# Designed miniproteins, single chains, continued (5): the designs that were tried, part 45

Each design is a single chain, and the fold is of that chain. pLDDT is the mean over its residues in the fold that is shown.

## One batch from the design tools (miniprotein)

Design m17541
Fold by ESMFold2-Fast:
Structure m17541 (fold): chain A 88 residues (1-88)
Amino acid sequence: DAAAIKQQSQRLADLMEELALKAGVSPELAKKLKQKIENLGTQIANGQLSPQQQRDTASRITGLALRIIGSLLDGDSEAARRDVEDFI
């Protein structure tokens, strides 16, 4: 269901933007992260990603979330910025 995929991707994008902002990432860069995740969700909804590419994308997003949480706990906004820029 393309609509369900888009809705779930939007919720994930919003959560990742909020997490990045709390870790000290700039509003501009956090918004770019949100847009990147929304675009990936659109690609999945449109059937543009293979099942393997979908799994790889989920793994990359999960890894990024854990790294941002680590940076938040350490108060390291520069590490969070680098990880977000590398993902975009």
Scores: mean pLDDT 87

Design m17542
Fold by ESMFold2-Fast:
Structure m17542 (fold): chain A 80 residues (1-80)
Amino acid sequence: MEEERKEREKLFDEVIREVITEVAKINQANPLTDEQRLELAREIARKKADELVKQGKITPEEAEDLIRRVEESVENLLKK
């Protein structure tokens, strides 16, 4: 219902923020190309999504959607 959808959206927003922050931190220490930043974001997102699936918080299908949303968010930041 609405509460479950809001919790899921909050969880997704949190993961997206964490991935972006972690990629930015790594990029500050070791400068990365746009392609490397996108690849790193995918790897971090997949690891976090797998953890959430193991905890029963999201389904494998939702994990794929989460990874896609992370990719889109990072691509949008790189374009600007």
Scores: mean pLDDT 80

Design m17543
Fold by ESMFold2-Fast:
Structure m17543 (fold): chain A 78 residues (1-78)
Amino acid sequence: SAEAQREAAVQQVEDKTKQTIDAAKKSISEGEKKLAEMEKEAQELAEKLGPGIAAAVENALKQGKKKYEETVEAVKAA
């Protein structure tokens, strides 16, 4: 029937859309995990170095993190 064909077509599109969104969310989560690892490494490095060098490393990480977060939000908004 025409109704069954419409329902099947809509379901197929919805399933494909959900799969695509899930894949995108997984990629974002993997990026967030790597960012957390970088933050930990930067904190350990800052603790080992003098305040002047530590401040420069922390500022570089802060700017990089901001750019990453802005990029993720742009992708989520698209």
Scores: mean pLDDT 72

Design m17544
Fold by ESMFold2-Fast:
Structure m17544 (fold): chain A 113 residues (1-113)
Amino acid sequence: SKEEKAEKIKKVLEEMLERMAEVMREYGMDEETIERLVEKFRREVEKILEDYLAGKISEEEAKKRIEDVIANMILQAVLEARDQGFPESDIERLAEELAEIALEAMRRIDEIL
């Protein structure tokens, strides 16, 4: 059902967020920035899942919007790291690690949808 798919997607994305937050923390990103990025992501995903459950968007559209929100979160994390003065080598590694975590989450979502 749509409800079961939404719950599975939410679980995958929460596991992704926990891994991403840990990586950001390991690179020295401050907790306020991490919390702000995570809460914005949660709000955007909740809206997508609400629209999906209400039948306002298709599975394909829900997947696309989730991919867009994930990509934007990674972009914002990279910009925040740059603004905080992280070395470019650390920013590149952070981006790569976040992208790998995101790719794993999207593969799992593809199996659900």
Scores: mean pLDDT 91

Design m17545
Fold by ESMFold2-Fast:
Structure m17545 (fold): chain A 75 residues (1-75)
Amino acid sequence: MLSPEELLARTRERLEAVRREAEARGWSLDEVTARMNEVLLEALEEAERQGMSEAEKQRIRRVVLEHMDAAARAL
């Protein structure tokens, strides 16, 4: 069974991968935001499947939004 901490760590790794690919490919902010939103939706679906609490899902949402905000400020 996937732990909330493992899912959060995996989500952060995926967001960092999106940022690195965006830098390598010269993606627009819209493209970066769309890819990070895909990571968010997939992470929330997995959290729901694993029976995670709303508080744990909210932690995932905060991490994704923080990465989106950082991308917006960098561009």
Scores: mean pLDDT 82

Design m17546
Fold by ESMFold2-Fast:
Structure m17546 (fold): chain A 95 residues (1-95)
Amino acid sequence: MVVIPPTSEGARYAGELFARRFEIEDELAALIEEMVAKGVKDEEIYRELVAEVKRREPSASFDEIEGLIVLAAINIRRPDLAKEFKKLAEEEKKA
């Protein structure tokens, strides 16, 4: 495994996208843990996470937002929350 610094504009842009994704995942994971500790309802946590991703990455698609939120929940060892967030995202899509 080797990490190569960007050497061209295209490579730099791809590197910036990956860096932003990792930073957002860490921030979302911390936000989930904070809201769970406060006893916030899963549905409200989901809405706050969607708003945070949209604020940081306004160009993100709905599928990308769902993926980031689900992955953040998995990363903090909460697959139950990941499943609930996926269910809430599917319900929002139908409403």
Scores: mean pLDDT 72

Design m17547
Fold by ESMFold2-Fast:
Structure m17547 (fold): chain A 97 residues (1-97)
Amino acid sequence: SKKEEEIKKLEEDAKHYERGANVAKQAAVSLAEKKYGKEFADELGKRIDEAMKEGPEAVRKVGEETDPEIRKLVDSTADQVAKAEEYRKKAEELKKE
């Protein structure tokens, strides 16, 4: 049905944004390693991973504690997490109909 196709498309879009969040996170960690070294980058990566479990607002909070260049990449991670959650929610709402 068209409804099943729409649900599948929403789930595929959610997965796309989930992958985008991981790419942005890896970019933030890589930049942090170049600027401040491996230990700082490892700690930042752990903070982002824990924040991603809580949601996009928690990810933005991590970004507020970083320099402006790293913050842009962490904010991008938060944006991608927010989009993934939006598409996941729409798919779940359609499944209940």
Scores: mean pLDDT 89

Design m17548
Fold by ESMFold2-Fast:
Order: C-alpha cells, then structure tokens, then sequence
Structure m17548 (fold): chain A 87 residues (1-87)
C-alpha cells in the first residue's frame, strides 16, 4: 500500500511538471478516496500517508497555476480533516 501511494504521488508530480493538471487532480481524488477507506478500516498509517500525498498534489497544482474545481477543493478539505483526526 505505501509503495502504491508513493508511486501515485510521483506520477502526479510528474504530470504537474508536464502541465497535465487533469491527471494530477484525478490521482489526488483517488488518493483522498484511499485515505477515507483506510481511515474507516482504522489503518491510520495508510490514511495519513494517502491524505498527505493528496494535499501535497492539490497544493502543487494551485502553486503551478492550475485551477481546482469545487470537487477538488472539497477533496482537499476532506484530506486535511483526515490528517487532523488521526492524531
């Protein structure tokens, strides 16, 4: 699971460098879903890792001039909430 999340994070960051914000946002949303599923299963290590990866991707898209949709903004807030609730 950690290796999968790390691979997706690297893929998303490469997509951002290439200007493919759509792919990066899709990966970020997938990571938020994984974080939520892990949190529900009480796999807090995986939930924290996936949520933090998604937050990093979404913030990098904004920093590079990409536009977040309302769905992406909601995903960002959901990921932040998961990180806050774990500790």
Amino acid sequence: MREEIEEKYKEAMKAIEEGDFEKALEIARELVRKAKEAYEKKDYATADLAAKAAISILNEVKDKGGKLTPEDEKALEEARKIVEEIE
Scores: mean pLDDT 84

Design m17549
Fold by ESMFold2-Fast:
Structure m17549 (fold): chain A 140 residues (1-140)
Amino acid sequence: SLEEAKKIVREIAKKLGLNLSDEEIDTLARIVLAISKLTELLFDPRFANELALVFLPYLPLSIEEKADIVLAYIEGVALGKVPLSPGLKAAMEKLGISEDDSPERRAAFVLLMVLEHVRLTIGPEEAEKIFEVIKKKLGV
């Protein structure tokens, strides 16, 4: 349910040291539910690349193309189609999230980690523009 997704987002945000408003928690919970309902037929593996995400600030791409890379990576990990890096797997284990955990908990973890990575690497203004495109694509 939406209230369970909000509880998961609050728990993971607290573990990651993120201070989120109630409005941000509501929006992120809706994104988590949208991602957790994805089927293999909606996944595009061409953009689900951790290397592209790491180099995102240096790529000469539009906001829309950067959003496609970010979303494809989040979707790929949430669906189990992209292998977890050793660093991400270790981070998940430290937060008490396993590969066998609920799709919602895995999606919330990956979403929050990736959005924070984008904010820290690209900066908050461009990261917010990417996030708005992701919300639009997911119908949130």
Scores: mean pLDDT 78

Design m17550
Fold by ESMFold2-Fast:
Structure m17550 (fold): chain A 73 residues (1-73)
Amino acid sequence: RVLTVTVTPKGVDAAAEALRESGAEVRKVSDTVVEATFPDDTSNEDISRAAVKATNAVEKAGGKVTSVEVRPG
């Protein structure tokens, strides 16, 4: 499963770190887009918690999350 977080440039590193701490394999696609790959057996609750953690980390860094999308892996 892939979680895609679109964020202001100021928050991109904070989003990536929060998602890695949540057990995802993280890729910075661009200065504003981070993809987190979770195992296919990862629960919807765990993905939701990872998204919330990333949003909080971005806001703490002075950035803003503009979109969050979940796609099948």
Scores: mean pLDDT 81

Design m17551
Fold by ESMFold2-Fast:
Structure m17551 (fold): chain A 70 residues (1-70)
Amino acid sequence: MSKELELDIEHGVRLVALASETVAEINEVKKEAKKNGWSQEELDKKIEEIRKEREKRIEELHREYEERLK
C-alpha cells in the first residue's frame, strides 16, 4: 500500500471522528436550548460558532495531513 493511501485513510478517519463529535456537540446544544428556553436566534448563533470551530479544526487536520505527506 502506498504511503499516500495510508495517510488518506488516516485523514478520512480523523474527519469522520470530528464530524461525529460536531454532531454530538450540536445535539447537546439543541437539548440545552430546549431546556433553557433559548430563542431560535440564540440557538442558530451557537450552532454557527460550533460550525466555525469545526472549519478551523478541519483546516488544522488538512495542515497535519500535508505535513505528513512531505
Scores: mean pLDDT 79

Design m17552
Fold by ESMFold2-Fast:
Structure m17552 (fold): chain A 97 residues (1-97)
Amino acid sequence: SSLDLLQKVLKKVLDVLLKYYSQSEIAEKLGVSKSTVSNFRKGKKMSLKTIAKLLKAVAKLLGEDPEALEAVEKLAKEEKDEDIKLLLEWLVALAKS
């Protein structure tokens, strides 16, 4: 489903961000609870509202953090799944606007 695809994209981005930030720092920067970050990392099914909120927050974070943005751009370039790649490229473009 489209929601499953969006969750996979968010999980991949979150895994990249965890190389630079703790789970607590990510939760603070994204404006969500640590439990929400943990649930995304575990692949727990989330509502569209939560997914949309996290996508907007991630785009903002990437726009304010050039190092994190570069890491997600590299992730998009290396991604083999065409749908995930397209969504990662869209997220990068959104972060730059």
Scores: mean pLDDT 83

Design m17553
Fold by ESMFold2-Fast:
Structure m17553 (fold): chain A 95 residues (1-95)
Amino acid sequence: SLMDQKYIPDPELQAILQQAGATKSVYTLSEIVGLIGLYLLQQGLFDPEDPSMVDLSGTPLEKITGKSRLSVEELGQALLDYIKKHATLDEEATA
């Protein structure tokens, strides 16, 4: 399935995942989303008045999304688009 498909992140995304404590080179989309959520929490990027919003100003996520402030939902969509465009698909699934 799409959520179980494995990706090799580009160096920019890989650096963010490593900041969240990731040690692998290959991730599912679900793992990437979870690690980004952990990164947001550890870096204190959630808006304290509205936890549906994040402030990415000055972070690598601002570079990935092209936005300094967006909703968690918009961030999820931006990450999915970025992964599809910049990550390498793990092709070990022979049909």
Scores: mean pLDDT 79

Design m17554
Fold by ESMFold2-Fast:
Structure m17554 (fold): chain A 55 residues (1-55)
Amino acid sequence: TEAEKLLEQAQTSDLATRQELYKQAMEISVKNPTDLETLRATADIARMIEAELRA
């Protein structure tokens, strides 16, 4: 899915780019609120950001 591509990019990106990718994934989630793959990818990006900020 499109969100899976954003997740792959987030894994190799810096924090600022990761935050922008999260915003894009959120926009896709809003349009497809029952798409579990998109929701999971968005949540995974959020966890990466949270882990970085807590470190």
Scores: mean pLDDT 79

Design m17555
Fold by ESMFold2-Fast:
Structure m17555 (fold): chain A 87 residues (1-87)
Amino acid sequence: DELMKLRKELIEAMGKAMVKLIEKNPDIPRSEIMKFGSEINDIYKETVEELERYYKENKIDKAREVLKKTIKKIEELMKKRINALKS
């Protein structure tokens, strides 16, 4: 199931971003971890709905493009948080 593969890839990207945030900031407060988790969870919910819509329309290439853009957005949010914590 292609939709299941796209969802799995999104979940893996979210997990990798969270791991990188923590590994780069071992002293990171739990509140910052939870805030980032909340932000990416909101992105996840919106993205899954869009992936399901494109999949039902048989527009798998558009679904993959949405996934790619979302993964990049998550990585950019992670980098912004790492930079903010270094100040």
Scores: mean pLDDT 85

Design m17556
Fold by ESMFold2-Fast:
Structure m17556 (fold): chain A 90 residues (1-90)
Amino acid sequence: IERILELIDRLEELLKKIKDPEDIKKISPLIQRIARLAGIKPKEIKSREEALEVLRKIKENIPKLTPGQLERLERLLEEALEKAEEILKK
């Protein structure tokens, strides 16, 4: 659980650095996949603020997840971090 929370916190910090709404659209599908896995019905992510709201809801749901869901969530969060770093590198 601690590692997953650390990955979410890192992703939040990287998303705060993304200024372009078009770059948020590039990572939006991964965030939506993570949300679905965490049992959240994601709305369309149109802004950085909406992406951060979704991550907050994911974080709140972590205690409700099975070990198998947590393992898959960790992998998807690592993919999302790589994507966010790629976007920021340009």
Scores: mean pLDDT 78

Design m17557
Fold by ESMFold2-Fast:
Structure m17557 (fold): chain A 64 residues (1-64)
Amino acid sequence: GPDAVRSVEAALAAEGLAGKKAGAWEALQLTTDPEARRYLEEALAARTEEEMSRYLRKALDILK
């Protein structure tokens, strides 16, 4: 829904791993879509900001 989209967009706009993780975690609580949830879980497991942003973009594409 719109709340999950806003949380992913906020995560993508955030600087640093901690900020991105917070937005990704919030988005995960706001969506029941299994494919979006899979990408959000991958984002939370990511070791770099680049990898996390890649999965966040994939989640956003599903949620739109």
Scores: mean pLDDT 85

Design m17558
Fold by ESMFold2-Fast:
Structure m17558 (fold): chain A 94 residues (1-94)
Amino acid sequence: LSAAERAALAFIVHELREIKRDIEENKLSVEEAKKLTLKALEGMKAYVAEVVSPAVAARINALLDELAAKLEKAKSIEELLEHIDEAVRRLRAL
């Protein structure tokens, strides 16, 4: 990844960590946490498509799409947070 692409990736990772903190600190319900996170993922995907190369955007957005699918199936806050943590690990490995 270029320096600009690494910066964009770091921003996405930071945003996911902020969402996790908001869920934990505000004691959101599973429904509220899903709505918040899914909306944020759509914004992240749009941002990535604008600021990184198409090939890198495809890789990042594939991971975000996989996270969205897992979040829709999550039945607890613990499961939802575990999916966010896994997505952060996989994004950092790009």
Scores: mean pLDDT 86

Design m17559
Fold by ESMFold2-Fast:
Structure m17559 (fold): chain A 95 residues (1-95)
Amino acid sequence: VKLPAELGNTEKLTPEQLTTYFNKIGKDHIKALQKALGVSVDGTFGLKTIKAIRKKIGSKSPEDYLTANDLLVLTTGILPESKAVSKILRKALQK
């Protein structure tokens, strides 16, 4: 699986880019992510959700962005069924 063209193999994903990405893949993914992180399940992707994600993956940096690899790890870690897909997505992102 490849990243959407609009993300252009970006290593840093800003809140705006993440909103675009999740808007394209649907609110159900955002809600599943928020539920797994223990934040409000409103289907809106914002800074609160991004900070919760960084905390969940063990990031210590107070950054308002995620790397493409961070997003991949979170998607595969939060969706247990996607663990098998994790290797494919990581390979696609490494290029």
Scores: mean pLDDT 55

Design m17560
Fold by ESMFold2-Fast:
Structure m17560 (fold): chain A 62 residues (1-62)
Amino acid sequence: DEERLLKAQLGGVMLVLEENLGVDRVEYAEKLLGRKLTEEEVEEMIKAFEELQKEYKELAKQ
């Protein structure tokens, strides 16, 4: 499943970025898009990253 593999890769990348710290996910996304994110987009992105991080932490525990 291509979609599942892509999401797993994205989650792994986000986890690595957070573990290394100093990487502002919002700033990184803004640079990739070439524009500022709206407050709603920032909240949605943070929530999505937190959900992915939680999912991978749960996998590590089991």
Scores: mean pLDDT 63

Design m17561
Fold by ESMFold2-Fast:
Structure m17561 (fold): chain A 66 residues (1-66)
Amino acid sequence: TLAGLRRYFPAPLHEILFAELDRDGDGRISRAEYEAFLASTREPGSSRLSPELLARLERAARTEVV
């Protein structure tokens, strides 16, 4: 997951990962793709996300990285 990769890589790399969610290759991430990612990370038992990682992702979203 993006949260997992964030532990290994500095802040700029999670923005690159968001760009990879752009399936149509227009250089933009649609709201639908972002919401699909959030739905995947919120599914119970699918992954182990710490509140710290979630807070960091929320800060990235606040700066309009998605």
Scores: mean pLDDT 49

Design m17562
Fold by ESMFold2-Fast:
Structure m17562 (fold): chain A 72 residues (1-72)
Amino acid sequence: SYAEKAEKSDAEGAYRAAEEFVRENESKLGEFEAGVTLGVVRIALGVGRAVGDEKFGSEMAGKILKKVEEEL
């Protein structure tokens, strides 16, 4: 899954996984939900960088994508 890809990736890879997830699910996600998903992933990855824990950022990105997948 894209959630698992994001969790196991670096920050760039996690964001790429989020972009691919949004692209593949565009028919189920509205423009607003797509934008919110990418925005929240960016915030999670930014927090990881700010606290010096990139793995925390990627794990949070994975959890965000998993929650969005469960609501589709």
Scores: mean pLDDT 82

Design m17563
Fold by ESMFold2-Fast:
Structure m17563 (fold): chain A 72 residues (1-72)
Amino acid sequence: MVKVGVIALNSGSNLPPEVARELLEKLVEEGRDEIYVVVADRKPGAPDNTKIIVLKSDPEGIAEAERLIEER
């Protein structure tokens, strides 16, 4: 069974980059196999501006998640 973690990068409740990276590290430490990065101008679930990016919890996926956190 695949274990997933979620990081929400929405404009209304966006986490500071340091806090988002700390959450990413915690999800990796918890043994999450995949990380879902939710990017939206408002809360997740708004269809027009919500994008979900699925990344693996490997070095490449972690680096991509960190890049998305920085570019948000």
Scores: mean pLDDT 66

Design m17564
Fold by ESMFold2-Fast:
Structure m17564 (fold): chain A 79 residues (1-79)
Amino acid sequence: MDEEGAELSRLMSEGLERVAEYLERGDEEKARETLEETSRRLSEFLGHPVELDASEYFEGGPEAVRRAAEQARRDAELL
């Protein structure tokens, strides 16, 4: 298995799940902060800048973010 890819997907999944939770309760500020923290953690892990675009993720609402988190979780389990 690709252990680096699995860890990357796990970091993404955990971050996006937290973003979805904040969006579901209407806390857009904490959702944005959590997305920024996730981007920072991914950048540290990969050693290069990674930006998760809040506008792309938030445009679909919490359901879209949850689907992205679920996809990342599946990727982590398959790698």
Scores: mean pLDDT 76

Design m17565
Fold by ESMFold2-Fast:
Structure m17565 (fold): chain A 92 residues (1-92)
Amino acid sequence: APELVERIGEETLLSLVNYLLLLREEENLSIEEAIDRAKEALRKAYPNANPEQQQHMDENLRALEIAREHLDALEEAVERHRRRLEEAERRR
């Protein structure tokens, strides 16, 4: 997903994909539902965060909004990551 990497960065995208895959597999959420869950978790934590933490949370919320604009590319990235994890497990 070159558009997602360009907009939110490779490291942030990898972290996001890992988190969304976890929610999809453990809670049977769609990718869109997983994004909404992640945004609500950030909003719930926001009032108790210090200003430095709130800055990082704002960056994460922006990354989730960008990902929501590119759902097809995000779903492809999540599925690609899932296949890589399965391949790594088969090599045990």
Scores: mean pLDDT 77

Design m17566
Fold by ESMFold2-Fast:
Structure m17566 (fold): chain A 66 residues (1-66)
Amino acid sequence: DVEKAIEEAKKAAENGEKLVVKGLGEAGSAMVRTALELGLKDITVYSDNKEGLDALRERGVEAILV
């Protein structure tokens, strides 16, 4: 659920907590985008989407291919 993913990212940014995202589907992509827009610095993403991970590394995200 994209809306729940966005709310999770907002909570992490608000509390200064690490955000861990598993998968770069619609919901995972929305989480990462929201967290980055809110200035959250501690983001880790696990995905099999190499091109998506490469783009996120350029933005300072810890991106791990699985």
Scores: mean pLDDT 82

Design m17567
Fold by ESMFold2-Fast:
Parts: sequence; C-alpha cells; structure tokens
Structure m17567 (fold): chain A 79 residues (1-79)
Amino acid sequence: SLQEKINEKAAEIANNLQEAKKKIEAGDKKAAEAHLAKAEKARKELVELLKEMGKEELAEKFDEFVTKQIEELKKKLAA
C-alpha cells in the first residue's frame, strides 16, 4: 500500500541519518556521505508519496525536519 511505502521510506531516512552520524563520529567521511545521499533520496521520495496522499502540510513538515537533520550532519562532516 501507499502507507506501507511511506513507512518504509521513513525508516530508510531514520536508519541512514543514524548511520551517517555514527560514520561522522568514526571519521569515515566516505561512508557518512553515502548515508547522507541515501537519506536525501529517501526524503525526496517520502515527500512525493505524502503529496500523492493529499497530505501537503505533513509533506512540508517532514521535508523541513529531515532537511534540517541532513544539513546539521553535513556541517559536522565539513568540520
């Protein structure tokens, strides 16, 4: 179902953000970048799925929240 796809994408985002954080803490920049790229792709896909469900406000809130998480991790990676 569309809801199952949304749940899968939400989990994919959460898992990749957690792994990116661990890789940043370990000094593995390449692995961190790969996980951040996967989170960014899953974010775009989740936003489109939420829009398809007519949940535009929820799509906007998730997009803002996840984008902020990715940008904070990118700042740590660049330091």
Scores: mean pLDDT 86

Design m17568
Fold by ESMFold2-Fast:
Structure m17568 (fold): chain A 106 residues (1-106)
Amino acid sequence: MSEKEQFVEEVERRIEETMERVEEAARKQDLDTVADIVDEYMKWLEELAKKASKETFEELLKLEVAFIQRLIQILEKNNVPAVKITGLVLRMVGEMVQIELEVRRA
């Protein structure tokens, strides 16, 4: 069993758990809780990414693109205002770019 397979499985499980929490909060129009859930996930991902090999990190980036796409779909389905969705996505993209720059320097 490869390190890459174990990391991918853990991230996929965490994404599913996070998406369920986001959908529940979004249905209640609790946008502060949505932001907190996303921030918690991003902090966890940053710590995991620092421990990952370059090959594993590239696979994690693909999962994060899929995560952002699913997040947008869930928020749109629950009538979250476009400006708030855009703000959240831009914050996440900024954090992902910062993580990638740090990994490239290592």
Scores: mean pLDDT 80

Design m17569
Fold by ESMFold2-Fast:
Structure m17569 (fold): chain A 56 residues (1-56)
Amino acid sequence: MLSEFNQLVDELLKLGKEKGKLDEAQKAIDTAMGYLTSGDVSKAIEYLKEEIEKLK
């Protein structure tokens, strides 16, 4: 349960630290949590993937 979401959160935070964009990473996680709490797990996961690509 939520293992993919948790893995993406961890990856985004690591990338945010590497790029000096930790605040952007945390904001993206907060937005994804909003999708998750509304029951849209797929949208939460896709959003995290998009934000990871932006930070690369």
Scores: mean pLDDT 81

Design m17570
Fold by ESMFold2-Fast:
Structure m17570 (fold): chain A 73 residues (1-73)
Amino acid sequence: SMEEEIKKELDELGLDEEEQKKALEQLEVMRLAAEWMAKLELSDVEKAREMAKELAALPSLEEQKEYVEKLIE
């Protein structure tokens, strides 16, 4: 699974448990963003760019996740 593969890579990098959890949370946000883009059949690069800009402006991974989840709905 993706989580198992990422955990193995993080273990090889020597990251501690908290850093691994942060990395997995970030990957979950990226996965949700990819699902949003796929659901919209997004060919408009400007829409993708605006989403990335909004995500980058949000201060926490929790807020980024909520933003993407609301877009999917």
Scores: mean pLDDT 68

Design m17571
Fold by ESMFold2-Fast:
Structure m17571 (fold): chain A 113 residues (1-113)
Amino acid sequence: DLLEYAQQVGKTVLDILKKLGASDDTIKAVQAELKRVLQRVEDIKNGKLPEGSVNKVLSELAKKAETSEEALEEVKKYIRNAVRMAALEALVSQGDFELARKFAEEVKKLEKK
């Protein structure tokens, strides 16, 4: 389930931020951005993306993911990147540049595990 996978990635992101000492206001801002990503993942899963070149590629990839492990891994990679970038953008928007830097370093460590 792509939505369950996105929720698990989001939980990992929030756990990292809490360990890094993110404020409750920063956590709420990140949660709001993650909710938008979860809606987009659900729209990808259900074929509800509006017309656009990127959206067409994502819809075709998600359809292939129903029968292809390779396509499923590519969609999961997209979801991981979308969740992580949304969190980073929320941190930058809150003015927490040092926390954004620390978060990016922790994400790099996850890619090595």
Scores: mean pLDDT 81

Design m17572
Fold by ESMFold2-Fast:
Structure m17572 (fold): chain A 62 residues (1-62)
Amino acid sequence: SAKWVAAARALLAQVEALVAAGNLEGARAYVDALGALVKLVAKEPAAAAVQEELDRAKALLE
């Protein structure tokens, strides 16, 4: 569980860094990777926490 939340937060940190750098294409690629992680952990106890990190990442691209 903790490893999946850590992975999701690491992906969010990459989205934040790329958005700050103006690299929206790179940021979208990491949002896609975070979406894939959500699907991978859908049956895990961490699913809701990983989804929350995806929602935060998507909000940065509004």
Scores: mean pLDDT 86

Design m17573
Fold by ESMFold2-Fast:
Structure m17573 (fold): chain A 85 residues (1-85)
Amino acid sequence: DIDKKIAEATERFLSLVDEKDKETMEKIMEEYGKLVASATDQGTQDLFVKALEGIADMAEKYKLSTEQILKQLETLVSAMKKLLS
């Protein structure tokens, strides 16, 4: 279920970003999935997935630019790395 939710969020982000940035988005989402998988507590995994879905919802609702979406995701990934290390 977690892997499916991440895959669904990835497709949502890929539909929102410019063609030239899709490879960058795929790399960020692959890293995100690995970080979620590295969390030992299911509650933490659920929290990270909900945060990801929240960014997708905001991006769709407010028509965020590719730059804004990538910055939000990179910020979240950086925070997760600090929390999990």
Scores: mean pLDDT 83

Design m17574
Fold by ESMFold2-Fast:
Structure m17574 (fold): chain A 63 residues (1-63)
Amino acid sequence: SLADLVRERLEAAGFRPSDAAVANLAAGVAGLPTLEEQRAAIDLVVRHYQAQGLAPGTEITAP
């Protein structure tokens, strides 16, 4: 599911997403017409969190 993909990508980047953060991000990208666009949008959000200087192990409670 999109929620599983969001969780996988955030955890792979070293973050600890909450269920609410995963659900909100998945809902936000669900309107994109292709899986490739949804994956690209998730990757962009992950890079945004990394660019903000969030440390590995940071809990993400909202998008």
Scores: mean pLDDT 77

